# Ledger of designs, part 61: designed miniproteins, single chains, continued (5)

Each design is a single chain, and the fold is of that chain. pLDDT is the mean over its residues in the fold that is shown.

## One batch from the design tools (miniprotein)

Design m18101
Fold by ESMFold2-Fast:
Structure m18101 (fold): chain A 95 residues (1-95)
Amino acid sequence: SLSEKIEELRKKFLEEVKKAVAEGNWDKVVEVAEKVRKELIELLKEDPNNIEAQLLLYEAMGIAGVENEEFEKLLEEIGIPYSIEELREMRDKKE
């Protein structure tokens, strides 16, 4: 299912970021975040209401250092109904 694909993507993302951080390779951390960002954008174009994908995109954009204004424009372009602030609150409530 799409949900299973997103969960696998999240697990691989966290594993690859953890490995790159342990190796002290910041360039690799950014590279991994950009790769996941691109894949999530394509998935969200197909299902913009997928909350798990939206939250993972928020985390990946933060790691990649994307500015809030650029991220807000991307959310609007994809048709995601939440702001950065709302996505942050949703993530924090799940943790």
Scores: mean pLDDT 75

Design m18102
Fold by ESMFold2-Fast:
Structure m18102 (fold): chain A 66 residues (1-66)
Amino acid sequence: MDMSDDQIAQQRAIVNANADRVARFNQIVSTYNFNQQQQNQIINILANTDLSDSQIDQIASVIISN
């Protein structure tokens, strides 16, 4: 998904409003060494869904492999 900087900022604000989502995001980024594009993908997912740790790990594995 190609998002504007404003849209990315909104998704990031949604994630930041929930400490659990922030912790999950940081863990994924540090584990998989995501670039900016991959970080934007995971931010969008975390902002719009409430996922278990195992589901998040599965999604992160798909993002890093593509």
Scores: mean pLDDT 72

Design m18103
Fold by ESMFold2-Fast:
Structure m18103 (fold): chain A 85 residues (1-85)
Amino acid sequence: SAVEEAKKILEEIEELFEKAKEAFRNSDLEGLEEQIERMEELYKKLKEIYEQEPENEEIKKILLEAGIILGLALIMLGVLKLILK
């Protein structure tokens, strides 16, 4: 189902976020950027699923959760870029 697909994508985004946090702790800018690019690709897929079923509140919740996680990763990237300059 679309909900099951959305949940699977969220799980993958969460796994990538753990790798992003590890890259951030290690001051690995390239590694952090790579994880974020993969998260952004998955987030695009999640948006496409939501656009097919915009009345589905469960998919909307998953999209919002994924957006928060991606937003946090982007903040971490900004912080790391400031530290390394």
Scores: mean pLDDT 89

Design m18104
Fold by ESMFold2-Fast:
Structure m18104 (fold): chain A 88 residues (1-88)
Amino acid sequence: SEEALEHVKRGLDAVEQGNYEEAAEHFRRAAELDPLFSGVARQAAENAEKKDKKGLSQALEGIANVARIKGYEELAEHARKLAEKLKS
């Protein structure tokens, strides 16, 4: 779903800005809109709400894998880079 991809992108942007509550809202919406994102986006939302950077990093790696499978390479790379940044 294009709408799900837009919510994933907005969630990643919110993570980059440190707006974890906004990120969680977008990831939950993405999980509702796309079954392939459902599990990983729900995990991202939960870890963002907890401000668990390590858990969020792992969830974002999952989001990157789903985005890659769906052929959205730019979104996959954005998620992967954010996952790496959260480990630093």
Scores: mean pLDDT 87

Design m18105
Fold by ESMFold2-Fast:
Structure m18105 (fold): chain A 85 residues (1-85)
Amino acid sequence: MSPQEIMDQLVSAADTAIRTGSQEDINKLKALLDQLVEVASELSPRQAVMTMMRLVALAVEARLRGNEELVELLSAYLKKFLEKM
């Protein structure tokens, strides 16, 4: 799956998980985040910056909705993503 396809699915999955709070939706998001980390080193610097900005935006959205589990999850994956760049 291309980085663009992963990001499109990730945004949709994150929006669903933030709205529902269900473990099934959170698990789908985790799977997409794992795929994103695997392709992190293949991204151009511009693509990496745009990806990081979107992940930060999703963490802010989760915080505003009071979903601490998603904030912690997204923060952990932000760190993993940076380590792979």
Scores: mean pLDDT 80

Design m18106
Fold by ESMFold2-Fast:
Structure m18106 (fold): chain A 80 residues (1-80)
Amino acid sequence: SPLEAARRIASRMMEEFDKLKEEIKKNPNISVEEAQKRADEIEARGRAELAQHPEVAPYRDKLEALFQAYRDELIALAEK
């Protein structure tokens, strides 16, 4: 389905951004503070790129609602 395709694309893009953040953290020539700043910049760009992706953007609200419902269910289960 298009929603499943959007989820798959979003997951692959997030994996690539996580990989980039890990490469920055492994760089011995930069400080921990500089590494965190660059990681934050990658995360901001990744979120913007996902929001603008033609196959992901139409389903952004549905994916967000599904993730929110999942988080809410986990919280409800943990409080019992």
Scores: mean pLDDT 74

Design m18107
Fold by ESMFold2-Fast:
Structure m18107 (fold): chain A 65 residues (1-65)
Amino acid sequence: DAGRAAFAAGKYDEAAAAYKEEVKRAPDDLELVGRLAGALMKAGKAEEAKEYAERATELHLAARG
């Protein structure tokens, strides 16, 4: 997993870019969307991270319902 490897290496911009491609292919994967939000936050992209964090919350609530 390219996004996970980049995140582990501290390359948060690269991790966010890789996770965006993965989220595009699996848009309902709660863990993946959460990882993208985390990578964006670590990269200092708080506004963009908030969008994906909100999406992760919606997916979590949908999975519970």
Scores: mean pLDDT 78

Design m18108
Fold by ESMFold2-Fast:
Structure m18108 (fold): chain A 114 residues (1-114)
Amino acid sequence: SLIEKKIDELDIPDFVKEFLKNALSKDPRELAQMAKYALDEGYYRIALALASIAAYKFNLITEEDLVKALERINEPEEVQKVDAKSILTVLENLGVVTEPIKTPEFEELRKALE
């Protein structure tokens, strides 16, 4: 897909790329809860990426919007925190449950993105 090709072009480690590609196949409700866990634990790059994929899978943003969001993965963490929180707030206002799901893999992904 266009999104998978874009993930392959990102300046991030290959195992982070595979994680994001796998996220595209997950339930958007599960992705919203995983993004909330990432946000709460300080994994802001992961939080924004997963929140953006969830928004795309809920048909709230276009494929082009998702591609642009994923290109931002190396932006400053403070910007990514604000944007991830904003997306999750929109999802919550639409009735999406964002109760956090503990995701142990995020610690390894965070270290790879530092």
Scores: mean pLDDT 85

Design m18109
Fold by ESMFold2-Fast:
Structure m18109 (fold): chain A 64 residues (1-64)
Amino acid sequence: MAQKARDETEKRLEKLIEQGVSKEELVKEMGELLTELSGSDEQRAAIGSAINRMARKAGIEPPA
């Protein structure tokens, strides 16, 4: 369950990075994904981990 949320988060963010969207749009999407996909503390932690990895890949300072 948590792994599926992580994989979906990474997939969506990777697609946006490949499309060359702005850093502002990436940050907005990260916040939306955290709200949309987190149904439990485990899912929230997994999504946050995925967001941090994708932010680093895009050269963006990850949210705390």
Scores: mean pLDDT 72

Design m18110
Fold by ESMFold2-Fast:
Structure m18110 (fold): chain A 86 residues (1-86)
Amino acid sequence: DKAEITEKLLEEKFGFKEIKSITVSAYSEKAGETVVGTVREYISKEGIRLITLTLTGADGTPAHQEVVAKLLEEMEKIGKELKEKE
């Protein structure tokens, strides 16, 4: 997986350490497939913070773009609600 290779390179080559990850899955009737979104948060030794998003089952075709956008919106709302409950 290209995204997994990129995340591995961030950790191994650039020294980013994963602090937090959140995974959400949803079945899309429009796309006819399950879409899995994983948000990962990294920090470097210098204190640079990086957030990545990996999507599985969405290949970026026009037919899947609306599903990807909706999943991202739902994940953002969940993340905000969790922070407010601290």
Scores: mean pLDDT 62

Design m18111
Fold by ESMFold2-Fast:
Structure m18111 (fold): chain A 85 residues (1-85)
Amino acid sequence: SEKVLEAIDRLEERVDELLEENNGKITREELEELLAEVMREMKLSVEEAEELRKIYFEVLKKLNYPEVFNREQVKEMLEEIKEKV
């Protein structure tokens, strides 16, 4: 979905802003809050939101559910999510 890809791009922008504010770190809780905000702001359909959430949790599982991400880790995660869309 084109809208799901746009949502990932928006999430990347907001993650970059938060990483600058938080000395290059973001928690899983903060990342999931940003994901929820982006899905609402971009008005994703239920199906698009479910697709994005499913992909997010598949990548999170592969990474063994980190509680904190540095810049490199979160960028790699977002790239893998984008590849699965």
Scores: mean pLDDT 86

Design m18112
Fold by ESMFold2-Fast:
Structure m18112 (fold): chain A 75 residues (1-75)
Amino acid sequence: SMDERLKEMLVSIATSLGLRLDESKSLEELKQQVVEQAKALYGVELDLEKLLNAKSAEEIAELMEPVREAALERK
């Protein structure tokens, strides 16, 4: 399904940014985990509503750009 593919893409992107997701969770729960971990680990506040409405890897990557920038600053 489209949701399964989007879930796989979200996990891949999040893992590349150092986030630890529980892959047993639903896509919606994983998006919530991304928001929580971005704030906890990097102090980045993501828009959960925009992330919940994202329908492609490209949209997710664009929304995750602040997390990528913060992760690079810590290296």
Scores: mean pLDDT 79

Design m18113
Fold by ESMFold2-Fast:
Structure m18113 (fold): chain A 66 residues (1-66)
Amino acid sequence: DARAELAALAALFPTLPQDGVMSVAELRAASGLSEATLRRIDTDGDGTVSLAEFLAAMRELSERAR
């Protein structure tokens, strides 16, 4: 559910590099996030996720969890 996904993303936030990007594989290994959540973050399917994209995904999930 959206609340559980938001909690998983929030747990990841302190481990993210501020100025960098992560591969989807690295994000998956670090977080254990669902396939659906990872696809939502990596909209282009490039296999990379920036901190800004990650924060945008958290915001979206937080809105849904309201």
Scores: mean pLDDT 66

Design m18114
Fold by ESMFold2-Fast:
Structure m18114 (fold): chain A 104 residues (1-104)
Amino acid sequence: MIKELIKKGDKGDYKAAVEAAALLAKEGRISEAYQIASVVAMKKGKKHAAAYYGVLAVENGAAPTPAYILQNGEKADKDKANKELLDLGKELGVVDDVKTIIKS
């Protein structure tokens, strides 16, 4: 299931990408969850969420996200990042999945 959701996300299904990230977070695969959250946030113009979760992903052992590279590893404001990620969850209809990622 997770691999299929990631494949859909790679094709532009950002709802599937966020669902995959939440499932990865539930499995303790937090670096992968944060990496997906960062990439989706970047593609949806959520700059603070993209930067913040991009840095968290790298700090937990993930490969650098585009947001991490563009921000030169600088971490954005956590409160702004979480607000943007919740707004993204509302836009995609996956607020509970986003809350799972934030709690990780």
Scores: mean pLDDT 81

Design m18115
Fold by ESMFold2-Fast:
Structure m18115 (fold): chain A 54 residues (1-54)
Amino acid sequence: EFEELAKKIYDELKKKAEAAGTGHTLRGILSSDPEEFEKLMEEDKKKYEELVKK
């Protein structure tokens, strides 16, 4: 369940980044450096946990 929430948040952030003209950066990380992609996902997850856990 938490995985689904984290994925939705990430998708929303990606959409906003594309609208701001920075979507190509996220796409580059996703396609060229899978480790960087994992780091982004973990950072987002940690921030979400800190906000939810208080």
Scores: mean pLDDT 60

Design m18116
Fold by ESMFold2-Fast:
Parts: structure tokens; C-alpha cells; sequence
Structure m18116 (fold): chain A 69 residues (1-69)
């Protein structure tokens, strides 16, 4: 998946408050070790979502990162 496609999907998921779709994208980025893409997605989440929603997604990222070497 291209960076442009990922960012487009994240923006759409943020607009729809689709946390499950965002989690799928975060899992993909972490498993592929795309740390630059992950940072860009985190920046979009911080801009577009509430603090509580961001905290849930941040905890999810830490969990998925703990599962990869």
C-alpha cells in the first residue's frame, strides 16, 4: 500500500471515527516497520481525534510494537 493511499484511508477513518480501520492501518505499519508512515499517521490522529480516542490508539500501538521484534 502506498503512503498516499494509507494517509487517504486514515483521513477517511478519522472523519468516520472508525477506530477499527485505524487500528488495522497501525498494525500494518508496525508489522512492516514503516516508522515514518507510523509517525505521519500518529500526527493525523492527534489532529483529528479526541484525547481519549488518541490514548486508546496509542495503547494499541504499544501493544502491537511489543509483539514485534
Amino acid sequence: MSEEEILKQVKEAIKNKDLEKIKDILTYLVRNRDWKGLQKVVDLIQEGLSQDEFDELHAYIEKVMGEVE
Scores: mean pLDDT 81

Design m18117
Fold by ESMFold2-Fast:
Structure m18117 (fold): chain A 100 residues (1-100)
Amino acid sequence: SSKIKKLEEFKEYLEKVKKELPKMSKDEAIEKLKETAKEFIELAKEIEVDEHEFEMLKEQLERVIEAMEKETDENEVKELAEQALEGMIKFIDEELSRLK
């Protein structure tokens, strides 16, 4: 289905971002996570995730981004970004399991 293809393509994108993350500066990591979070929320809306689940995902991502922007240690920023990316990948894997 088109939903499965979109989820698989986005998972591939997230895994690529995760691999590139160690090579990024602090500011590059923050901007990349903002971009990635925006695209992930748009994907969640397109696949018609429950309204409550959608708001929870949006809130969680906004909190991580805020934490990254307030953090002064580059390594801690990258760890926060990696945790967020892993969370998004897990969500996609769970959705793919339900659709397949």
Scores: mean pLDDT 85

Design m18118
Fold by ESMFold2-Fast:
Formats: C-alpha cells, sequence, structure tokens
Structure m18118 (fold): chain A 74 residues (1-74)
C-alpha cells in the first residue's frame, strides 16, 4: 500500500496539474476527484488526527478543489 507521504505527494501533484491550461474540464475534474480521494485516504490512515480534524480537513480540501474547478471553467 502507498505510504502516507506518497498519497500526499500525489494529491499535491494533481493540484499542480489543475493549474495548467492544457487540461480539459473533464481531465481537471478527474484530477480533482483523485486528489480528494488520495488525501482522504492519507488522512484516514493518520493515527495522530482526531475524527473531527479529519472531517474538517477533508471539507476544506473539497471546498478548495471546487473553487479551483470553478476558476478553470470561468
Amino acid sequence: APSLDELIQQAQQNLMQMLTEDLSPEEAAALAAQALRLTTEALNRDPSLSPEEKARRIARIQATLAALLAQRQA
């Protein structure tokens, strides 16, 4: 299974790719969905985080990804 650090690094890389104008809206949405999934898996595997902190961070990331997708489609 991928390490916590590896999941975070992949999610960060997906976010960087979303900043390029070469991506179609479908490709950007797919990268955002994968980044959210990877980050959620990383947070769920972190024993140092409370369930409340995990939920808060997931919600924050989801909101940020939605904002980035909206900016790309504008």
Scores: mean pLDDT 74

Design m18119
Fold by ESMFold2-Fast:
Structure m18119 (fold): chain A 62 residues (1-62)
Amino acid sequence: MEVDLSKVTPEDIEKAKEALKKMEEKRQNGVDLTDEEIDEFTKYVGEVNAYLAELEKKLREL
């Protein structure tokens, strides 16, 4: 993904958070996730987290 702050919204962050929570729920059920699925999920969450970190940095600078 390309880093684009204009596309980053609270809704996008919430979506990533839900995805993470859903993954944890699967883990509790003992469901085996494929490496590809895990990698894709982690990558998506990582991208959003990077956006959030940059946004937080600006907020702290204010």
Scores: mean pLDDT 66

Design m18120
Fold by ESMFold2-Fast:
Structure m18120 (fold): chain A 63 residues (1-63)
Amino acid sequence: EAAERVERAAKVARDFNGDDVAGKTLILALETLGHREAAEAARQAYESGGFDKALETALEVLR
């Protein structure tokens, strides 16, 4: 459930604001919602693979 909501919100943010803003917003949103492990994993993945890798990694942790 949390993974599905995060994926939908992140994809909408990307479509309107582009990958960089969407990636930073994803990490901040995960931190704010208390998904610390997913946020940290997404942050590390973002540094190497950008938005797509960050989203994929966050969803794996949330599932």
Scores: mean pLDDT 77

Design m18121
Fold by ESMFold2-Fast:
Structure m18121 (fold): chain A 83 residues (1-83)
Amino acid sequence: LEEEIRRALEAEDYEEAVRLAEQALADPSVRLSAETLLRAIDAARRLGDLDMAQRLFEALGELQSEEEITEALRKLILEEKKE
């Protein structure tokens, strides 16, 4: 599921990425990485789905440590422009 979300994000298929992230949140056996959640939040924001972006952000805060969030943000910032 996480790899499917990452492929959708890479393809700029934000609707599919957000749909898959919503499915992952509904399944308590699935844990998404902080990086994947942050990218899904950005995708929801780009779609104008602010309610979903907020829900994903709340899940990020509940499931991930500050260290994991900080590391994921640093990685995403560095990768946002293709070195």
Scores: mean pLDDT 72

Design m18122
Fold by ESMFold2-Fast:
Structure m18122 (fold): chain A 79 residues (1-79)
Amino acid sequence: MELEKLKKEAEKKAAEAQGALKIAERVLPPEVLAELQKRLDEGVNLVNEGLKNNDKKKIKEGMDLIEGVLEELRRLGLS
């Protein structure tokens, strides 16, 4: 049950970050977009690995990366 809630939260945050990145494509340089996309992909991958292996630490590390991307986009006025 807790893992299902964490999965839904991570999926929601990842979708929000991906949506914000699509909007950011109109404003940010390609190099900045590539860096943010890479971090988002790394975060999603860590969450998926953590869910597969029941590793709460990996899930948290992945979610922290996704949140970092969202915070960066928010700082830029894009989320």
Scores: mean pLDDT 82

Design m18123
Fold by ESMFold2-Fast:
Structure m18123 (fold): chain A 89 residues (1-89)
Amino acid sequence: SLTNLLSSALFQAEVVATALENAGETDEARELKKRLESALIKLVEQGDKTSLEKVKEMLKQAANAAMNGDVEKRKELLKEAIEYAEKQV
């Protein structure tokens, strides 16, 4: 379901955003979350399940980097996922 894909993508993104906030990057985390939510909402409205599944997978990779303490990769991978999503809308 599109709702399940959206919820899963947002959960993975929240893992990364929390790690950035804990590192003091609060303003950047806020801006990245806004960009992601905007793009994901548009993908849901378009019914683009394929792009949502791809974004979810990219965000899972970003969350894994955050959980493994890879400070540089967590933000890089989050930005790549957002840029991909923005390109699909």
Scores: mean pLDDT 87

Design m18124
Fold by ESMFold2-Fast:
Structure m18124 (fold): chain A 70 residues (1-70)
Amino acid sequence: SMEEEIKKVQEEMDKRIAETNAERDARLAQLRADPTVSPLEFVVENLLLAGEDAQVLADARKKILEIKRK
């Protein structure tokens, strides 16, 4: 059913967000531990990682809309 397809997209989105959050936390910890990383580079990496989460949400939204159009 369409409801089951939407549920699968939501579950995939939740899993991807959890994965990207874990990867972001690990990457930020690496950057904090690296004395060669400047404060500016840290800010840039934080913003880039935040953009990945936004893209996951946007992709899930598009997929749900495609399912609803069936």
Scores: mean pLDDT 73

Design m18125
Fold by ESMFold2-Fast:
Structure m18125 (fold): chain A 64 residues (1-64)
Amino acid sequence: TQLQQAQQAHRDGNYDLASQYAEQGGLQQASQQARQAKRYEEQGDLDKNRQYSQQFQQLLQQAL
């Protein structure tokens, strides 16, 4: 499913694909969390990146 593809993309560190698959799977909030995780990774904010990545995983696990 798109949500399983989103989970795999996130594990691969591909936040753009993770966001896209989450959106296609109907999880707009998870898509936004993946985009925020990428943004903070690019800024070097590891604490915020981890926070948003964990929120993404929690939303996906609830839907899977």
Scores: mean pLDDT 85

Design m18126
Fold by ESMFold2-Fast:
Structure m18126 (fold): chain A 73 residues (1-73)
Amino acid sequence: SMEELIDEAVDRYAAEHGLTDEEREQIRKLVRDIVKALGKELTPEEIDYLVRTALDLLREQRRREKGEAPPPP
């Protein structure tokens, strides 16, 4: 049920956005950890939001770790 919704959302984002296997697994783990911490059942829309947010956070963290500057204004 909820795990299936998470897996489906992660797989859709991976296919649509060309995610690496590492990114896919990190996002899946983060979303599952958040869902477990919340202790409630989420809608598919809420899960999609968490997957997207996790991806954005992961990519931002990796950019900062690489010392890459944000794109110029």
Scores: mean pLDDT 76

Design m18127
Fold by ESMFold2-Fast:
Structure m18127 (fold): chain A 91 residues (1-91)
Amino acid sequence: SSAEFVKKMEELYKNDPTRTKLSEEQIKDLLELAEKIMEKGGMPEERKQEALEELKKEIEENPYITKAELLYIKELAKKYGLEVPESILKL
């Protein structure tokens, strides 16, 4: 669910002290990958858009990601057969 995905990302962010600053390209690529993950996970269109807007707002206000969030996103991408952008692989 959208609430489950966003909540998991928030929990990982709060529980992992690592912080990697994201470039504008990495932010764009992460949001695009998150959208594809939510789509492949069977999230309804309306809920997908709500979750994307929430993630976009959070990352624009605080452009940092944790190692735990990166691992979670990469594992979901593998699960759904999605290609991870090169900018994100460098993280």
Scores: mean pLDDT 80

Design m18128
Fold by ESMFold2-Fast:
Structure m18128 (fold): chain A 90 residues (1-90)
Amino acid sequence: KKLEELKKEIIKELNSLTFKSPVAQHLKDQLIKAINEAKSLEELIYKLQIARDTLDEMLKEVTDPELKADLEQLKAHIDRIIEKVKEALE
């Protein structure tokens, strides 16, 4: 089951991340929930892209250096995951 294998791999990668900021940790937990709820590869990509876009908007407004660093790290991982899922669709 390609979708379930990708979900397991993505969740394992996200769970390897620990953040100092409770805000960044909460966003990670919400993303894991969204990934678990995805019913197709297309929905999985859509949810990941929405999370990335949300992080991009937050990063425009965040001034706290610790929170900014944690959000930038989470975004970088999401960007890598999106590319990996796109490769699975091609």
Scores: mean pLDDT 83

Design m18129
Fold by ESMFold2-Fast:
Structure m18129 (fold): chain A 70 residues (1-70)
Amino acid sequence: SREDVVDFLTKLLVASGVFDEETARKIAEAIVDLMEERGSRRPTPEEIAEKAGVSVETAQAALDALRAAS
């Protein structure tokens, strides 16, 4: 489900030690929302930053953390 994917991504971001749960959840929600809106197109750091209300640098760090966890 959508919520299961959000929870999973939130856990991965928190496990990186860089993100608190609130920030991690906002980023996870933004990624899932963008993927649902755009189909298979990968979201950019700029799109994630706008949707989540975080900096582009924070969004890039989140994408890097998720890639490292995969």
Scores: mean pLDDT 82

Design m18130
Fold by ESMFold2-Fast:
Structure m18130 (fold): chain A 85 residues (1-85)
Amino acid sequence: GPERVAEGVRIMERIVEATERQIQQIAQQAKETGDLEGGKEQIEQVKRLSLRRLEEVAREHDVPQEVVDRAKERIEQTAQKAIQS
């Protein structure tokens, strides 16, 4: 029902925000240490785990695909920008 979808959206938003913060922290540490390849590998791992978790939450809460796609795009864009920097 609507409450189940709303809860799923809230959980997904928390996952996106936490993932964005984690990616930004990894990117900053990579710049400070000069370990750009290690940073990229960590960002890719964090991205993969978060995308899988988003899919699980979406399935459990019947979240519309458009909302899932938007959440995934936010994570992918954050990872791409961090890697390019």
Scores: mean pLDDT 87

Design m18131
Fold by ESMFold2-Fast:
Structure m18131 (fold): chain A 87 residues (1-87)
Amino acid sequence: MEALTLTVRFRATLSPDLEERLLELWRQLAEELGGAAVHVARDADGTLLVTLNWVAEVRDDEERRRLEEEAERRRQEILERLRQLAE
C-alpha cells in the first residue's frame, strides 16, 4: 500500500462571483476525490491561486499515473467550465 499526494493548481484573475463558483467546483472535486484538501491564496493584484491536495491508496506506478491523469483531466474540465462562465 502506497499513499500518493497529488497537487492540482489553478491560477486566474476573476470577479468575486466567479471566484466563489470556482471554489465551490474545487470543493466538489475534492469531495469526489475522497476528501482532498483545498488550499486557497490570493495575490495583491487579485490573482487567485487554488491548490488541491489529494491522498489516495496506490499499489503501483501505473495506478499512480492514472490518478495523476484523472486529476489533470478534472482540472481541465474546471478551467473549460470557468471559461464558459466568464463569457
Scores: mean pLDDT 68

Design m18132
Fold by ESMFold2-Fast:
Structure m18132 (fold): chain A 100 residues (1-100)
Amino acid sequence: SRRAVADQVLDLLIELLDRMIELSKDDPEAVKKLEEIRREVLALKEDESASVDEKAQRAIEIAEEAKELVLKNKTLSEREKKNLVSGLDIIIGLAEAVLR
């Protein structure tokens, strides 16, 4: 079940990054950075050598980086920022639960 939860965390992070990319369409630099992060998450998901704990820890680090990008974004509304940060905090909490 820990492996399944870690995989679900990565899938949720990809879904949230896709939403962030869609909402950031008018900011090409933000889109580029988010697409780089998305590729990193996909590579992590496909990494058969990474342990469940390593994937969970990396997911936390990536989600924290994405959270900083949301907060620094100048085109997102305050409501969109709040919703995206809340989603990222849920993902972080799920990943932290995998490590317990």
Scores: mean pLDDT 87

Design m18133
Fold by ESMFold2-Fast:
Structure m18133 (fold): chain A 99 residues (1-99)
Amino acid sequence: MEAWEEALREMEELLKEGKSWQDVLVVYEKLVGEEELQKILDKVQPIASEVLKEGLKEGLSAEEVKERLIKRLLEEGVPEPLAEAIGEHVAEVLESIKE
């Protein structure tokens, strides 16, 4: 899966350049298609919701919630750049709720 490895590097570069997590999702969708991306998001959604709820209950920082979510997504087999993009999005949601 050489094309997969190239797409992962592109996603990592986008995140390093401060591009939005939405740009990472666009690259991933182009590689695997909308249906496959949706399956991954359906798997991720309950995990992200649980970690966000735990973060609110435990008074965790956005950074701590991001790190916890990334770790759980990696354990579930989600690629690192996609896990990082999702973690960043959930951390932004947590900051919005705390304010």
Scores: mean pLDDT 73

Design m18134
Fold by ESMFold2-Fast:
Structure m18134 (fold): chain A 95 residues (1-95)
Amino acid sequence: SEALVNMRSSDFEKRLEGLRRLVEEHGAERVAEAFREAGKGTPVEEELRRIAELILAGRIEEAARLLEELLNDPDPKIRLAAARAFNEVLALLSE
């Protein structure tokens, strides 16, 4: 999926476009569930849950910004947890 390629981009605008396309392709509920599931038991569980709620509310740009903040967090443990959870979201949505 082009959406999955865009979501793996370091360009924020491409990741935002990728997230919008994933929501269009899979539906907001499925994408939100993938973020919620990927975050469980990780240091970023609460933040991924918030991303899921933003997606359900149609606030896709805010969801993408929060994800970007986590991937660039000053704490290496948060960055690593966010990157791993993000890869899990993509895996859950690629089937």
Scores: mean pLDDT 81

Design m18135
Fold by ESMFold2-Fast:
Structure m18135 (fold): chain A 97 residues (1-97)
Amino acid sequence: SGLEVVELANEIGEILSKIPELDVETYGNEIVITAKDTPKGKEALAEIAEILKEYPGIKVEVEGNTARVTLEVSEETVENREKILEELEKLAEKYTA
């Protein structure tokens, strides 16, 4: 289960790294997202935080232009994988135009 959560964190990181206004780093089950100090960067970070906070087993902490996302090792996190990735892909498409 720990490996599945790390794989999901990496998949989320890859999707969000497509957004030019964001710098995204993954550390095991953690994703650190730093937005550029621009309206587009701040808007993208806020929408990401709002989407991810909806999911059980995902903890999101936002301080300034940085969001720290922690994925808990749980069946709920794994069960929501496809839905999470689909919502984030739609968001990335919106911000990569």
Scores: mean pLDDT 84

